# Designs tried in a protein design run: designed miniproteins, single chains, continued (4). Part 54

Each design is a single chain, and the fold is of that chain. pLDDT is the mean over its residues in the fold that is shown.

## One batch from the design tools (miniprotein)

Design m13862
Fold by ESMFold2-Fast:
Structure m13862 (fold): chain A 90 residues (1-90)
Amino acid sequence: TEVLRQNEKLGKARYEELKEQAERNLERGKLGTEEDKVRGEYGRKLLELVEQAKKTTSDLFLGRAMEDAERQAERYERELREEYERKRRS
């Protein structure tokens, strides 16, 4: 159906978008501030999750898999920022 075709296109577009976002954050991680290190770790985690989802998910469900990968990476970023904040206060 048209809906399924659109879902496949959206999933592939989201994969490319998140992959580019992950790669930009990985490059930022090389710049060496604490914020840059957090962005680098986020980018690494996002790239791992996105690539795993792309390999293990059919094109029809890729959009949902990309959303799940992004949510997992965002949770990881939040936990990492909380850890850095705790260390800074210690």
Scores: mean pLDDT 83

Design m13863
Fold by ESMFold2-Fast:
Structure m13863 (fold): chain A 88 residues (1-88)
Amino acid sequence: SALLELAEELIRRYGEYLPEHLRNDPEALAAALETYLALNAVHLRSPEGLAALSRQLAPMLLREDAPEAVREDLAAFLAERLAEILAA
């Protein structure tokens, strides 16, 4: 699953800033991503919508104490990777 591969990459890159229940369960993280994307499917049709969703999703995946730079980096990474997955 492309979302499972994304979840594993998120844990590898940002794991120290993720809540423990997401960091230790890539399938749960992938399921959370799938649910969020399904609820926001209308916004997946444009680069602008995808960027906006990624900016909203990043802080929801991270711990509250995560630095702003990490949040911004994760948002940009999500936008890029989701665009690749949707283009496949």
Scores: mean pLDDT 83

Design m13864
Fold by ESMFold2-Fast:
Structure m13864 (fold): chain A 80 residues (1-80)
Amino acid sequence: KKFKEAAKEAGLSETAIEVLRTMYAFGVPKTAADLARDLGISQATASRALNEAVEAGFMEKEGRRYSLSEKAKELMTYEP
């Protein structure tokens, strides 16, 4: 299943999909503030998108940092 299709079916916004692609490209855990800066969006918007991805199982949250889940890594490794 294509990553974008899987993310859309999970109810993720376009912003959340872009956040996931950015995380995959950087390959390191990031805070909502880091992603807000990287994407030129507000921290509130970044936090909302990250929480959408966590609820859908595409991201994991540890403290203030977010990282890609194994599910997301598998999907994005074959089809970013």
Scores: mean pLDDT 78

Design m13865
Fold by ESMFold2-Fast:
Structure m13865 (fold): chain A 63 residues (1-63)
Amino acid sequence: EEVLERVRKLVDEFYKNLDKPKEEQEKIIAEMEKLSEDHPEATPLVVAARLLYIGKQVEEELE
């Protein structure tokens, strides 16, 4: 319950920083990854966030 709340806050931060430099977005993703190490139940959401980030990077590199 508390873990899911913290993950939701990090996801919100990620979306708020969608147009920010890669460095800022990587910090948020690293925070989520660290949370999933302590709480495996958050892993699926962290993986989804990383896939979205990678997809954005690939799209930018292709353009």
Scores: mean pLDDT 69

Design m13866
Fold by ESMFold2-Fast:
Structure m13866 (fold): chain A 83 residues (1-83)
Amino acid sequence: SNMDQLVQQLKDLMQQLGKLMGSDKETTVTVSPDGRIDVKVPSFVDLGPLSPEEREALRQQLTQLSQQIQEVIQKIHEELRRN
């Protein structure tokens, strides 16, 4: 279903976010029938010092990823409101 695809996209994006932030543990995303989205993120791991090039690349990736996550969350809410 479209909802299953959106939930999978959100899980993939949250996993990418976790990897960028130095986490090797899975992020859990739960979407309730009432439209509640519950996201459990593992404890943050310190990435250590980053070079200026690594900081800029990380900033760009985080900005893009944050936008994609927000778009998918909005689509999930819209689908839940329709059903």
Scores: mean pLDDT 68

Design m13867
Fold by ESMFold2-Fast:
Structure m13867 (fold): chain A 68 residues (1-68)
Amino acid sequence: SHEELDALERAYLARLVAAAVAGDLAGARQIRDEFLAEMRRRGAPESVIAGAERYADLLLADAERRLA
C-alpha cells in the first residue's frame, strides 16, 4: 500500500541520515541502493521510485558537502 511505501521510505531515509551523520558516506550510498531495490521488489510504481531516488540523492549530496 502507499502507507507501507511511505513507512519504508521513512525507515530507510532515517538509516541513510544516521550513516551520513556518522561520516559513513559509503554506508549511506549502500542504504540508498538497498532502499530502491526494496521498493522495486515490493512493486512500487517507477514514478514513485524515481521520486525516492531524487530525494535520497539530494540528501547524499547535502551530506557530502557538509563533510567536505
Scores: mean pLDDT 84

Design m13868
Fold by ESMFold2-Fast:
Structure m13868 (fold): chain A 104 residues (1-104)
Amino acid sequence: MEELEERNRKLALELLVLAARGLIENPETASFEMVEMAIPGAEAIVRDESESERTKRLARELIRLGHRGRDRSLQGISRQQRQQLSEEIRKRLQEVIRELEEEE
């Protein structure tokens, strides 16, 4: 059972890494719930020495935004407030991408 659980954990992490990459590549699709769910994948990207500094910076931003979304979700916010937070997350990710384009 432990070997199966370990394999499932590794597969789940790989899927979360793909989710985090997808949010980095398509920031316009991001919601705070999606970013919150992708935190473990983003953390794995930050720990991966083979990843670019650009990708790691975006992954760190996903972690920060995901924790913000989690805190708000636990406080029981409305659907409208959730939509506003998702819009703020999308704007912030796009801003970081623009900053990184200027840095080269």
Scores: mean pLDDT 78

Design m13869
Fold by ESMFold2-Fast:
Structure m13869 (fold): chain A 129 residues (1-129)
Amino acid sequence: DREELLRELEESRKIYAQLGYDERWAYVVPSGLLVRDPTLLDDPERLAAALRRVVEGTPEEQRGPQHRLVLAILDSDFEAAKEAIEELIELGVDGRELVEAAVRLAELLGHHELAEELRRWALEKGILE
């Protein structure tokens, strides 16, 4: 549901701001993970494991485009990440902030080629200016 997704993202952004983190993390990292363990963003391997547990713990039928985006970043899958980002933009998510968040997560996890491909694609599409 578009309205539920946008409401949950806005609530998550507020939680990140209250914790003193960049609110764009809300697009790719569930705020509940950081509330329980604020050090996860300082440990890429632990963050990757926690994100994979959240996605794989969600039944396939219940996985939305946010789950698919996170999984695509974890797997360094550019086509899957691109498709998930396009779907989220269609649902009304801010494309610029979403791409900036996805790129930042990819960089943090050491997927530098994915980060560069996402930036290039987003510039070509006019999402990033």
Scores: mean pLDDT 86

Design m13870
Fold by ESMFold2-Fast:
Structure m13870 (fold): chain A 86 residues (1-86)
Amino acid sequence: MEEERKELEEFLEKEGFSEEARKLVFELFERYQNGEATEEDLRTLARMLALALGEDLTERIEAMDLPELQALGTELEKRLAEKLAA
């Protein structure tokens, strides 16, 4: 987890994320992992992770309900893990 967090932080920095944006991503990710994330938290996190992966999914994310957001979150986490492992 700690090592994965450092890799994610370095990745976001390389992709041009500000220190404030990186901090927000980690705060939202912790809420998500703890089951405390609201739908708005999940939308913001999904949008930021998609942007870090080079995809603008803003319009799609705004139209999603909670089950769709959870499914997208799982897919984005998988893609992010594959990107960090490469």
Scores: mean pLDDT 77

Design m13871
Fold by ESMFold2-Fast:
Structure m13871 (fold): chain A 86 residues (1-86)
Amino acid sequence: SELIELLEELIRLLERIKREGEISEEEREELERLEKRLKELVENTPPELLREMLEKAYAKMGGKKIDTIERQIEALRALKEVIEEL
């Protein structure tokens, strides 16, 4: 799945940024490119399926606020797991 591959790339990039404690210009540009691709895939996903995926991912996170890079990584992993289970 193209969506799974993009989520894996985004997770790897965010994990690199987290380890370094700062974001390079190259990493920022890569993040922006991956986010744009993800947005395009989301826009082509049926609204009902997107809602189901997001609700299941949110439940896997235990209702945690997505306010840090660690929580963003957890959210992307949860979403990936939900898509793999569909």
Scores: mean pLDDT 81

Design m13872
Fold by ESMFold2-Fast:
Structure m13872 (fold): chain A 119 residues (1-119)
Amino acid sequence: MDYKNLSQEILDLAERLKELVSSKVSPERFEIIEQAIDDFLETLDRLLALQAAGAPREELLRQFREALYHLANALSPLLDYKELLDIVDESVARFEAGESLEDVAKWFLSRIIELLEKL
């Protein structure tokens, strides 16, 4: 997929996440989680475009929170659900505190990668 607004750093983190998941699950389960990762990236790309167009921060937060929960739910068979929810809540708090959408997304993906590497 070609994304217009995503940085190479986010794409590299998503690829690393896919690599780690593929090593730990069946091909059938990987396909489901890969789709959830792709859905997250597609939503993030759209939200970055909306942010540049002057969309209200409250609307960006609502859609971003939903995207974070969607990916966390897809990963819940592999990872502790409470730890995933804590990472989602911290990501939301960081965005509400004024961190950029890109920096929060990088932090979120990095925390999930860190949890998967410890399995």
Scores: mean pLDDT 87

Design m13873
Fold by ESMFold2-Fast:
Structure m13873 (fold): chain A 73 residues (1-73)
Amino acid sequence: MHKMEVELEPLTEEQKAGMKRAAASIGVEAEFVDETHVVLTGEDEAAVRAAATVIPQGLGIEVKGIKEGEAPA
């Protein structure tokens, strides 16, 4: 199981719900720590990475930073 911590612009509850649904559709769980931080968890690193990048872009959400394992943002 892979995890990524993603820093986003401040999100509305609707944007959070949309992101959770979209991530779940590709096997990724999205847990919002606060308005600007989400932890993405999944079995497939590529799916988790897509949830951190492609899904926010599709919802009009700007990604400010990504923290995972040894990879710098």
Scores: mean pLDDT 77

Design m13874
Fold by ESMFold2-Fast:
Structure m13874 (fold): chain A 80 residues (1-80)
Amino acid sequence: FDELRAKAIEYLKKAAEISENEELKQGLLEGAEKLKTLDATGAISLGQALVDAGAEDKNEELGEALRKAGEAAIQAGKAA
């Protein structure tokens, strides 16, 4: 659980570094902080939203980081 949560946080911070949009950057950093305290359901819901956002993003590096963060968050929630 904690290792998957740490990986999700790491990928969210990486996505924030890649993002050129300040609102998205702030949202990703807030998401990383929330992942420290989210329950299983919250982690899965956030993870699904991140996977969906990554699939629609036209920046492949940002999209990949968002998908990896989302997958890790979903797995962390399932492991809880």
Scores: mean pLDDT 76

Design m13875
Fold by ESMFold2-Fast:
Structure m13875 (fold): chain A 84 residues (1-84)
Amino acid sequence: MVQEKYNEALEAIDEAARLVGELKQLDPSLQDTADRLGSRVHGLYVNTIRAAQDSSTSLEKLTSELEEARRVREEARRLLEEAR
């Protein structure tokens, strides 16, 4: 279960990173917004790896990181769709 949540969090983070990259390439005027989202993605990645290495890490912590990754992914996807 913990390993499954860890994998889900990493997949969501990777997808968010991909969408942020696409946003930067699609519209240079959105670079500042994409940079802010990219910083959030990087922070989530670092926190998720650290959580996996910490023996005290609970399933709840990994679920929280997954939920935040999903929020960033959704925000990036919405901006990408609006930019067209």
Scores: mean pLDDT 77

Design m13876
Fold by ESMFold2-Fast:
Structure m13876 (fold): chain A 61 residues (1-61)
Amino acid sequence: SSAEEARENALLREYIAAQDRARAAGLSDEELQAIADSVPPGSAEERHRALLAALDAAVAA
């Protein structure tokens, strides 16, 4: 549905923005991959929330 497509696109934009912030803060591609690999299994939305939280926590450290 158009609403689901809009939601998926919003999640993708949030993820790209979080990765861009992490890269701007000096995180390497290897560190970004390690964060992605550390996210526990779950629904797409649960994994998305965990991934954004982990990226933002790494930037704040």
Scores: mean pLDDT 82

Design m13877
Fold by ESMFold2-Fast:
Structure m13877 (fold): chain A 71 residues (1-71)
Amino acid sequence: SVRERLTEAARASIEDPEVAERLAPLIAEVVLDPKDEKARKELEKVVEEYKVPATRYTAAMLRAIGAEVDA
């Protein structure tokens, strides 16, 4: 599915498996539905909780968007 492909692309951008497990599905949800406030807030919370650098989280988001376009 597109959601699975987006999650995989986002996961590949995050080296820490624990962070990837928490963050990648939220990135996929936000890319699929940018108006999902709940997913966006959860994404922001996880980014802050694990202190993920903005550049790394942006790279994961862009890779997920690229996977969606390539579909």
Scores: mean pLDDT 71

Design m13878
Fold by ESMFold2-Fast:
Structure m13878 (fold): chain A 85 residues (1-85)
Amino acid sequence: MRELVDELVEHFRATLEALLARRWEEAERHARRGEELIAKLHELGVSDELVEEAQRRIREILAELLGRPDATFADFAAALEALEA
């Protein structure tokens, strides 16, 4: 189960990096794999501790990619919109 969480976090990073690089096909591929992993984790009954760890790692990735320690998904969406302008 922890291995599936690790794989999910890796695909999340790859999706965000691809989106920022405007590699839409690559981003879609990673996002689809992430959705499959979320469904599987739900079936296996992922623990609250592993969910909290995944959420923390996702926030760290957002902070790294946006250069801000408190970066959110809303901040990421705004950054994507700015790239299309």
Scores: mean pLDDT 78

Design m13879
Fold by ESMFold2-Fast:
Structure m13879 (fold): chain A 75 residues (1-75)
Amino acid sequence: MEEEEIERLAEEVRDRAKQEATSLGFADIADSVAEAVATVARIYAKEDGLESGREMGERALRTVLTHLRQQAAAA
């Protein structure tokens, strides 16, 4: 089932994003970051297929984590 596979991808990406954001000291926004990254993966997976969703989810995760690392260093 495509929907089941998309939700499984979104869950994987969400869990990874939450763990990484929390590890960087952003536990207070970790759930919001996780949902944002999971949403990107869902949108691209539904529009362009599962591989696109995974790749775009990974890109979104890298972009967000880079931003959070810069904020942590600047604070």
Scores: mean pLDDT 82

Design m13880
Fold by ESMFold2-Fast:
Structure m13880 (fold): chain A 53 residues (1-53)
Amino acid sequence: DKEEKLKQLDQQLEKIEKERERVKKFMSGGELERKLQQLEEQRKKIDEERKKL
């Protein structure tokens, strides 16, 4: 079911946004930058999966 899959992807995006907020609170410098880049890459992959549905 496309609807169920989209709902799961939306939940994954929400988790990524919450994780970004968390890392901004306690990380700094290059570690923060690296983590934010990883999270952005994951978000882009989810966005592409949503487009395929």
Scores: mean pLDDT 81

Design m13881
Fold by ESMFold2-Fast:
Structure m13881 (fold): chain A 92 residues (1-92)
Amino acid sequence: MEKKIEEEKERLKKDLEKSKLSKKAQEEALRAFEELKKRLPELVEEYQKKVKLSEEKAFEIALTVIYTAAALIGIGVEIDELLAERKRKEAE
């Protein structure tokens, strides 16, 4: 399973690079992924118990959730930077 986590991180990195997000947004998304992956065992157990998924299915869904959350954090950083730049230009 560790190999699949690393493969998903590489997929996130490539997707962020293709999206042309700032280096800061990309770095924050990757940091979020590293932090969120620590919660992966808890999410797998929760999905197995609440949704009655197999361990394999619960892991796949939990990994997708972590990827999506990390990507959204990166996008949020980009939006915040764009809004801050716009506000500076409007003040001048």
Scores: mean pLDDT 80

Design m13882
Fold by ESMFold2-Fast:
Structure m13882 (fold): chain A 85 residues (1-85)
Amino acid sequence: MEAELEEALARFEEALASLKKDGDSETLEFEILGRRIIVHVSLRNGVIEVHVVDLDSGESFSVRASTREEALELFRRVLEELASR
């Protein structure tokens, strides 16, 4: 579980690093505890928008962050919520 969360966070951090200008976006797919998770991250007007979808339950989470550090913290909390389900 911890290794899956660490991998998801590392890949998310790489996706954040690829967002260089307004309109940039990345989509990531993960499997956490047998659940299929899609994460869409985009940069719009200096705001990082993160949308997380659990394909097996249909649950979704949306967060917005002004910094990469805030985006990582919010995404970590979403993953912890999903891991506790």
Scores: mean pLDDT 79

Design m13883
Fold by ESMFold2-Fast:
Structure m13883 (fold): chain A 68 residues (1-68)
Amino acid sequence: MPSPAELFAAFVALVEEDPELTAAASAEVRQRYAAQGIVYDPSAPSSERARFTVEELRELVALARERR
């Protein structure tokens, strides 16, 4: 399984390569996790990275990769 550091690196790469697709994936993950009571803003990537859980990042990276 990818480490948290690998997930963060993949997220940063996705933001740099395809910010629109990454923003859409982030919004969808936020929508799923907000329904579970988890509050975060993945639409503002970079400074908010430290607030993402490993599972949130994993879902975001997987979703963005599926759509690119």
Scores: mean pLDDT 65

Design m13884
Fold by ESMFold2-Fast:
Structure m13884 (fold): chain A 64 residues (1-64)
Amino acid sequence: DEVKESFLAMDKDGDGKITKEEFEEAITSVAPDASEELLAKLKSLFDLDGDGKLTEAEIKELMD
């Protein structure tokens, strides 16, 4: 599962969640042409959760 592999690569802490900083660094590294609108939308979800982190399930929903 490509989503699971990408998530595990971004989850440097191994806690089952990624921070917006980890996600931003990973996307900038592997997909520098990613839409600014998409990045802004993903960042807003980190704030919406209140803990500043995204789970694998949330990322999978966004990529669907």
Scores: mean pLDDT 65

Design m13885
Fold by ESMFold2-Fast:
Structure m13885 (fold): chain A 94 residues (1-94)
Amino acid sequence: MKEEIRKEIERLRKEIETRYEEAKAEADAKDPGEGVRKVEALVLGLKAAALVVEKYLEGEMSEEEAEKLVREIEELAKNLDLEGLEKKLAELEK
C-alpha cells in the first residue's frame, strides 16, 4: 500500500475516534437513556464498519461483501438494533 493511502487511513481513523468520543460526551450530558443508546449504536456500527474495511484491505473479503456488510451495519445502527450490531461485530471479529 502506498504511503499516501496509509496516511489517509490513519487520519480518517483518528478523526472518527475523536468525533465519536465527542458524541458520547454530548449524549451522556443531554439524555442518558436515549442518548447513550444512540451513541452506543454509532460506536458499535463504526467499529464493525472499520473491521469490514480492514478485512477488505487485507484481502479477506470481496468488495461486494464489504459493501453489503457496511449497508447492513448502517441500517442496524440507524434502527438502534444494538443486539444486531453486537452479533455482526462478533461475526466480523472471527
Scores: mean pLDDT 70

Design m13886
Fold by ESMFold2-Fast:
Structure m13886 (fold): chain A 64 residues (1-64)
Amino acid sequence: SPEALAELRKILTEYSFRYNDLVRRGASQEELRAVGEETHARLQELAAKDPSLRPYVDAIDPVG
């Protein structure tokens, strides 16, 4: 759905900004992993709500 695709793009945009900010600040490996795991959880929740997004989620999931 357009709404689910918008949420997918939002999750990925937020992940990209947070990850780049953490790297720029010299964040720990634990902090980088936590952001990846949080993003993974959000992507899996989205795919559970809209299974048609599963192939896209699986292709881009930072943990999968």
Scores: mean pLDDT 81

Design m13887
Fold by ESMFold2-Fast:
Structure m13887 (fold): chain A 61 residues (1-61)
Amino acid sequence: MARLETRVYADGPLDGALSEEVVREIRRAEEEARRGGVDLEVDIFVDPATRRVTVERRVVD
């Protein structure tokens, strides 16, 4: 399996729905790394006040 580094940045506590969204994004990244055989860095930014989840992914050598 390729390497996956996942970082989560949250401004305050997450409720269950936001936590589930983060877990879904992590699983998606894991599948992408596994299937593609590439090393990935994934940064997940969560703003609990606005309920926004932003995902940035980068393939690394």
Scores: mean pLDDT 77

Design m13888
Fold by ESMFold2-Fast:
Structure m13888 (fold): chain A 119 residues (1-119)
Amino acid sequence: MAAPFVREEERPGERLLAVEFGVTNPVSHQTFTAVLVLLEGLSREEAEAVVRELAAEHNARPGGTAEVDGWTLAVLLADPGLRLTEIRAVDADTVRVTLSVTADGHTSEFTLEVLRPAA
């Protein structure tokens, strides 16, 4: 299995972390790409602009966002077989993400909990 790609970009007063994530359908064994984007120190409008820019750079579509105290998680979907089923804050440091992947008539769901990285 390929290791996740992690890209960190720091701007004054801002924190951006983008993680490329491979989601494998357990029936078809096909792997689909999602990108998780953590944003801190940005206004809602600035966060939406960054998400659009990253979606274009990754040839991905926005799946959804969750705002938590002091940070935002966005999910970008690089493959047409991927769907975001749920994104929600479960506590101040954790966002739950559920992805649906459909390949060759088989649909599987994956739930992951994204923990806010330590500063």
Scores: mean pLDDT 69

Design m13889
Fold by ESMFold2-Fast:
Structure m13889 (fold): chain A 95 residues (1-95)
Amino acid sequence: MELEKEALKKEEDALAGKIKISEAIEAAVKALVAKYGLDEEQVEIVREIMELIVRGHELKKELAATPDPARRAALQAEIQALEARYKALVAKLEA
């Protein structure tokens, strides 16, 4: 019973967290559009950048909690792929 309640609460908290993150990203995108006059293509790039930043933080937290070497290697590879994508998107925004 206690384990089931804890698992359900973690699922609900994770879903609520994702909704709050999506709302925060949308608010930040609107603020940047108002400040810099971003076009539709730039808005999509900025949204993807913010989503990558959020995902990067999640992966780094999982890496810190993960003792398994194979899982750590997979997480590090995913973080490196996100950093490469982030740099490519920033370069497109600066072009």
Scores: mean pLDDT 74

Design m13890
Fold by ESMFold2-Fast:
Structure m13890 (fold): chain A 70 residues (1-70)
Amino acid sequence: MKLTEEQIKAIQTRLKEERARINEEGDKDVAKAEELYKKDPSKRPLISEAVARHVGRLLRAIGDALDEAF
């Protein structure tokens, strides 16, 4: 159960594409939280929550790619 260079390259390409998609969605999520914070300062925790969701999405994508490879 050793990954070949071709398998590693395929995983890297897929992760790069998924990362771009997740980053776009995460940027929108954070921007929405920042809009709410500007309207109501008590909504500041929503920015931290949006960042945490973004990190979670990235970690899940990495985990899924590794599960598919092994």
Scores: mean pLDDT 76

Design m13891
Fold by ESMFold2-Fast:
Structure m13891 (fold): chain A 74 residues (1-74)
Amino acid sequence: VEEDFAAEADDAVATARGSIEKARQYGKEGNVSKAASYLTAAYLHAAIAEMGGRTDDAAELKREVKRVEEEIKS
């Protein structure tokens, strides 16, 4: 059962990274609503990664989400 959580955490890290990249791209295009949706998805998947033991990756992803959010606001 713990191995299943680890696999889900690995998928969550990959999904969060992809969502951050999409959020950054939509932010550059001026689609703030879509960018915000991808940032929310990235943060949720970072939390899933943290629960699955990918604590360092999750912390880094959460910090990156905040950076992209501030870039979009600016």
Scores: mean pLDDT 81

Design m13892
Fold by ESMFold2-Fast:
Structure m13892 (fold): chain A 97 residues (1-97)
Amino acid sequence: MEVTLRFVFEGSPEEVRERAARFVEKVQEIVDEALKEDGSIDKYSIRVLEVDEEAGRLTMEVSVKGKGGIAEKLAKQIEEAGREAGATEIETVKEIR
């Protein structure tokens, strides 16, 4: 299974940078914890798709691929991390079962 989530952060350039950094740190913690408990993660990526500093907008994608329901579990945790970090938009872009 593979899940890709898209996150949009909006605000001042400094606020967007801080929120995005907080989100990346939390995603890394989620993945590191999952890797210690279960080796079922096949692939993981964080991508910056767009940075518009003048408009105060940053778009990121996080993708997780794994076996045994781990991708779905991590996608839910990553979505919540995005909300806590202050993402203004969260979308499921891709889900392959």
Scores: mean pLDDT 81

Design m13893
Fold by ESMFold2-Fast:
Structure m13893 (fold): chain A 88 residues (1-88)
Amino acid sequence: DPDLEQARMYADYYRARREELAKRLGVDRVTVEEIEAYLREKAKKNNQDPEKVQAAIEAWRLGDELARAVEAGDWERAVALARELLSL
């Protein structure tokens, strides 16, 4: 199922990114709020568009929910969340 494979791919992507950020911050796991703070600080340093920053934060929130849905075996929710990520 292409939609299911796409959902798994995005879940793995956001999980790997979250683990990488946790290692950089020296913590076992990062919260969505910590990711948001990190992205906003990085965006200010790089003079990024606030609307693009907000879209990136929303993608991280959806990606975190997607990873949890995949871990729980909630494939209907996972596919729906992957589609929302594609609409950003």
Scores: mean pLDDT 77

Design m13894
Fold by ESMFold2-Fast:
Structure m13894 (fold): chain A 60 residues (1-60)
Amino acid sequence: SGMEGTLLLIRIAVLEAAISVLEEVAKKHPENKEQYDKEIERVRGELEETRARLAELEAS
């Protein structure tokens, strides 16, 4: 696979790690829950898009 596949795999790993950190921080700061929930939703959207790009690349 080309460099693009490797970069997408790295991006997926980074986004998954970001979600884990945000979920942990949200538990410690429930007063900011709505803001963290919105950020988690945004990052999950980026993760889904990145996975779709990887699937498209693998289908090519």
Scores: mean pLDDT 87

Design m13895
Fold by ESMFold2-Fast:
Structure m13895 (fold): chain A 58 residues (1-58)
Amino acid sequence: MSPIEMANKIAGLELRRIGLELDLELMKKKGTITPEQEAEIKREIEELTREINKLKST
């Protein structure tokens, strides 16, 4: 993968992570999220963070 392709992939993952964080915050403010849903979204954010760090370390 070229350096520019890698940078674009990282940017896409970072945008997805930000979107999940904003969605989580909105649902928490509305009181519509279950503990199980919150845990799942946090897990997805954690997976994206690991992938971003992995790509940045390559």
Scores: mean pLDDT 83

Design m13896
Fold by ESMFold2-Fast:
Structure m13896 (fold): chain A 79 residues (1-79)
Amino acid sequence: DAEALGEAAEAALTPEDLAAIERVAAEARPELEAAYAAGDIAALAETARRMARRVLEATGNEALGRAMLLAAERGYAAA
């Protein structure tokens, strides 16, 4: 379950992990806003996957990376 995996990842988060998430999110915000305004679900999904990978690369936190990927897939499947 993506939510349970997210909870487990959150319990393992360091301040450095949180800073990396915030930085990646800030960098991706213009791309997310443009894709959202255009209704481009494929672009939203691709940007979310790139964000998850960048967070994983920056933190090495595999649980966090998996939780973010699963959350992105579930979010776009529900849209």
Scores: mean pLDDT 70

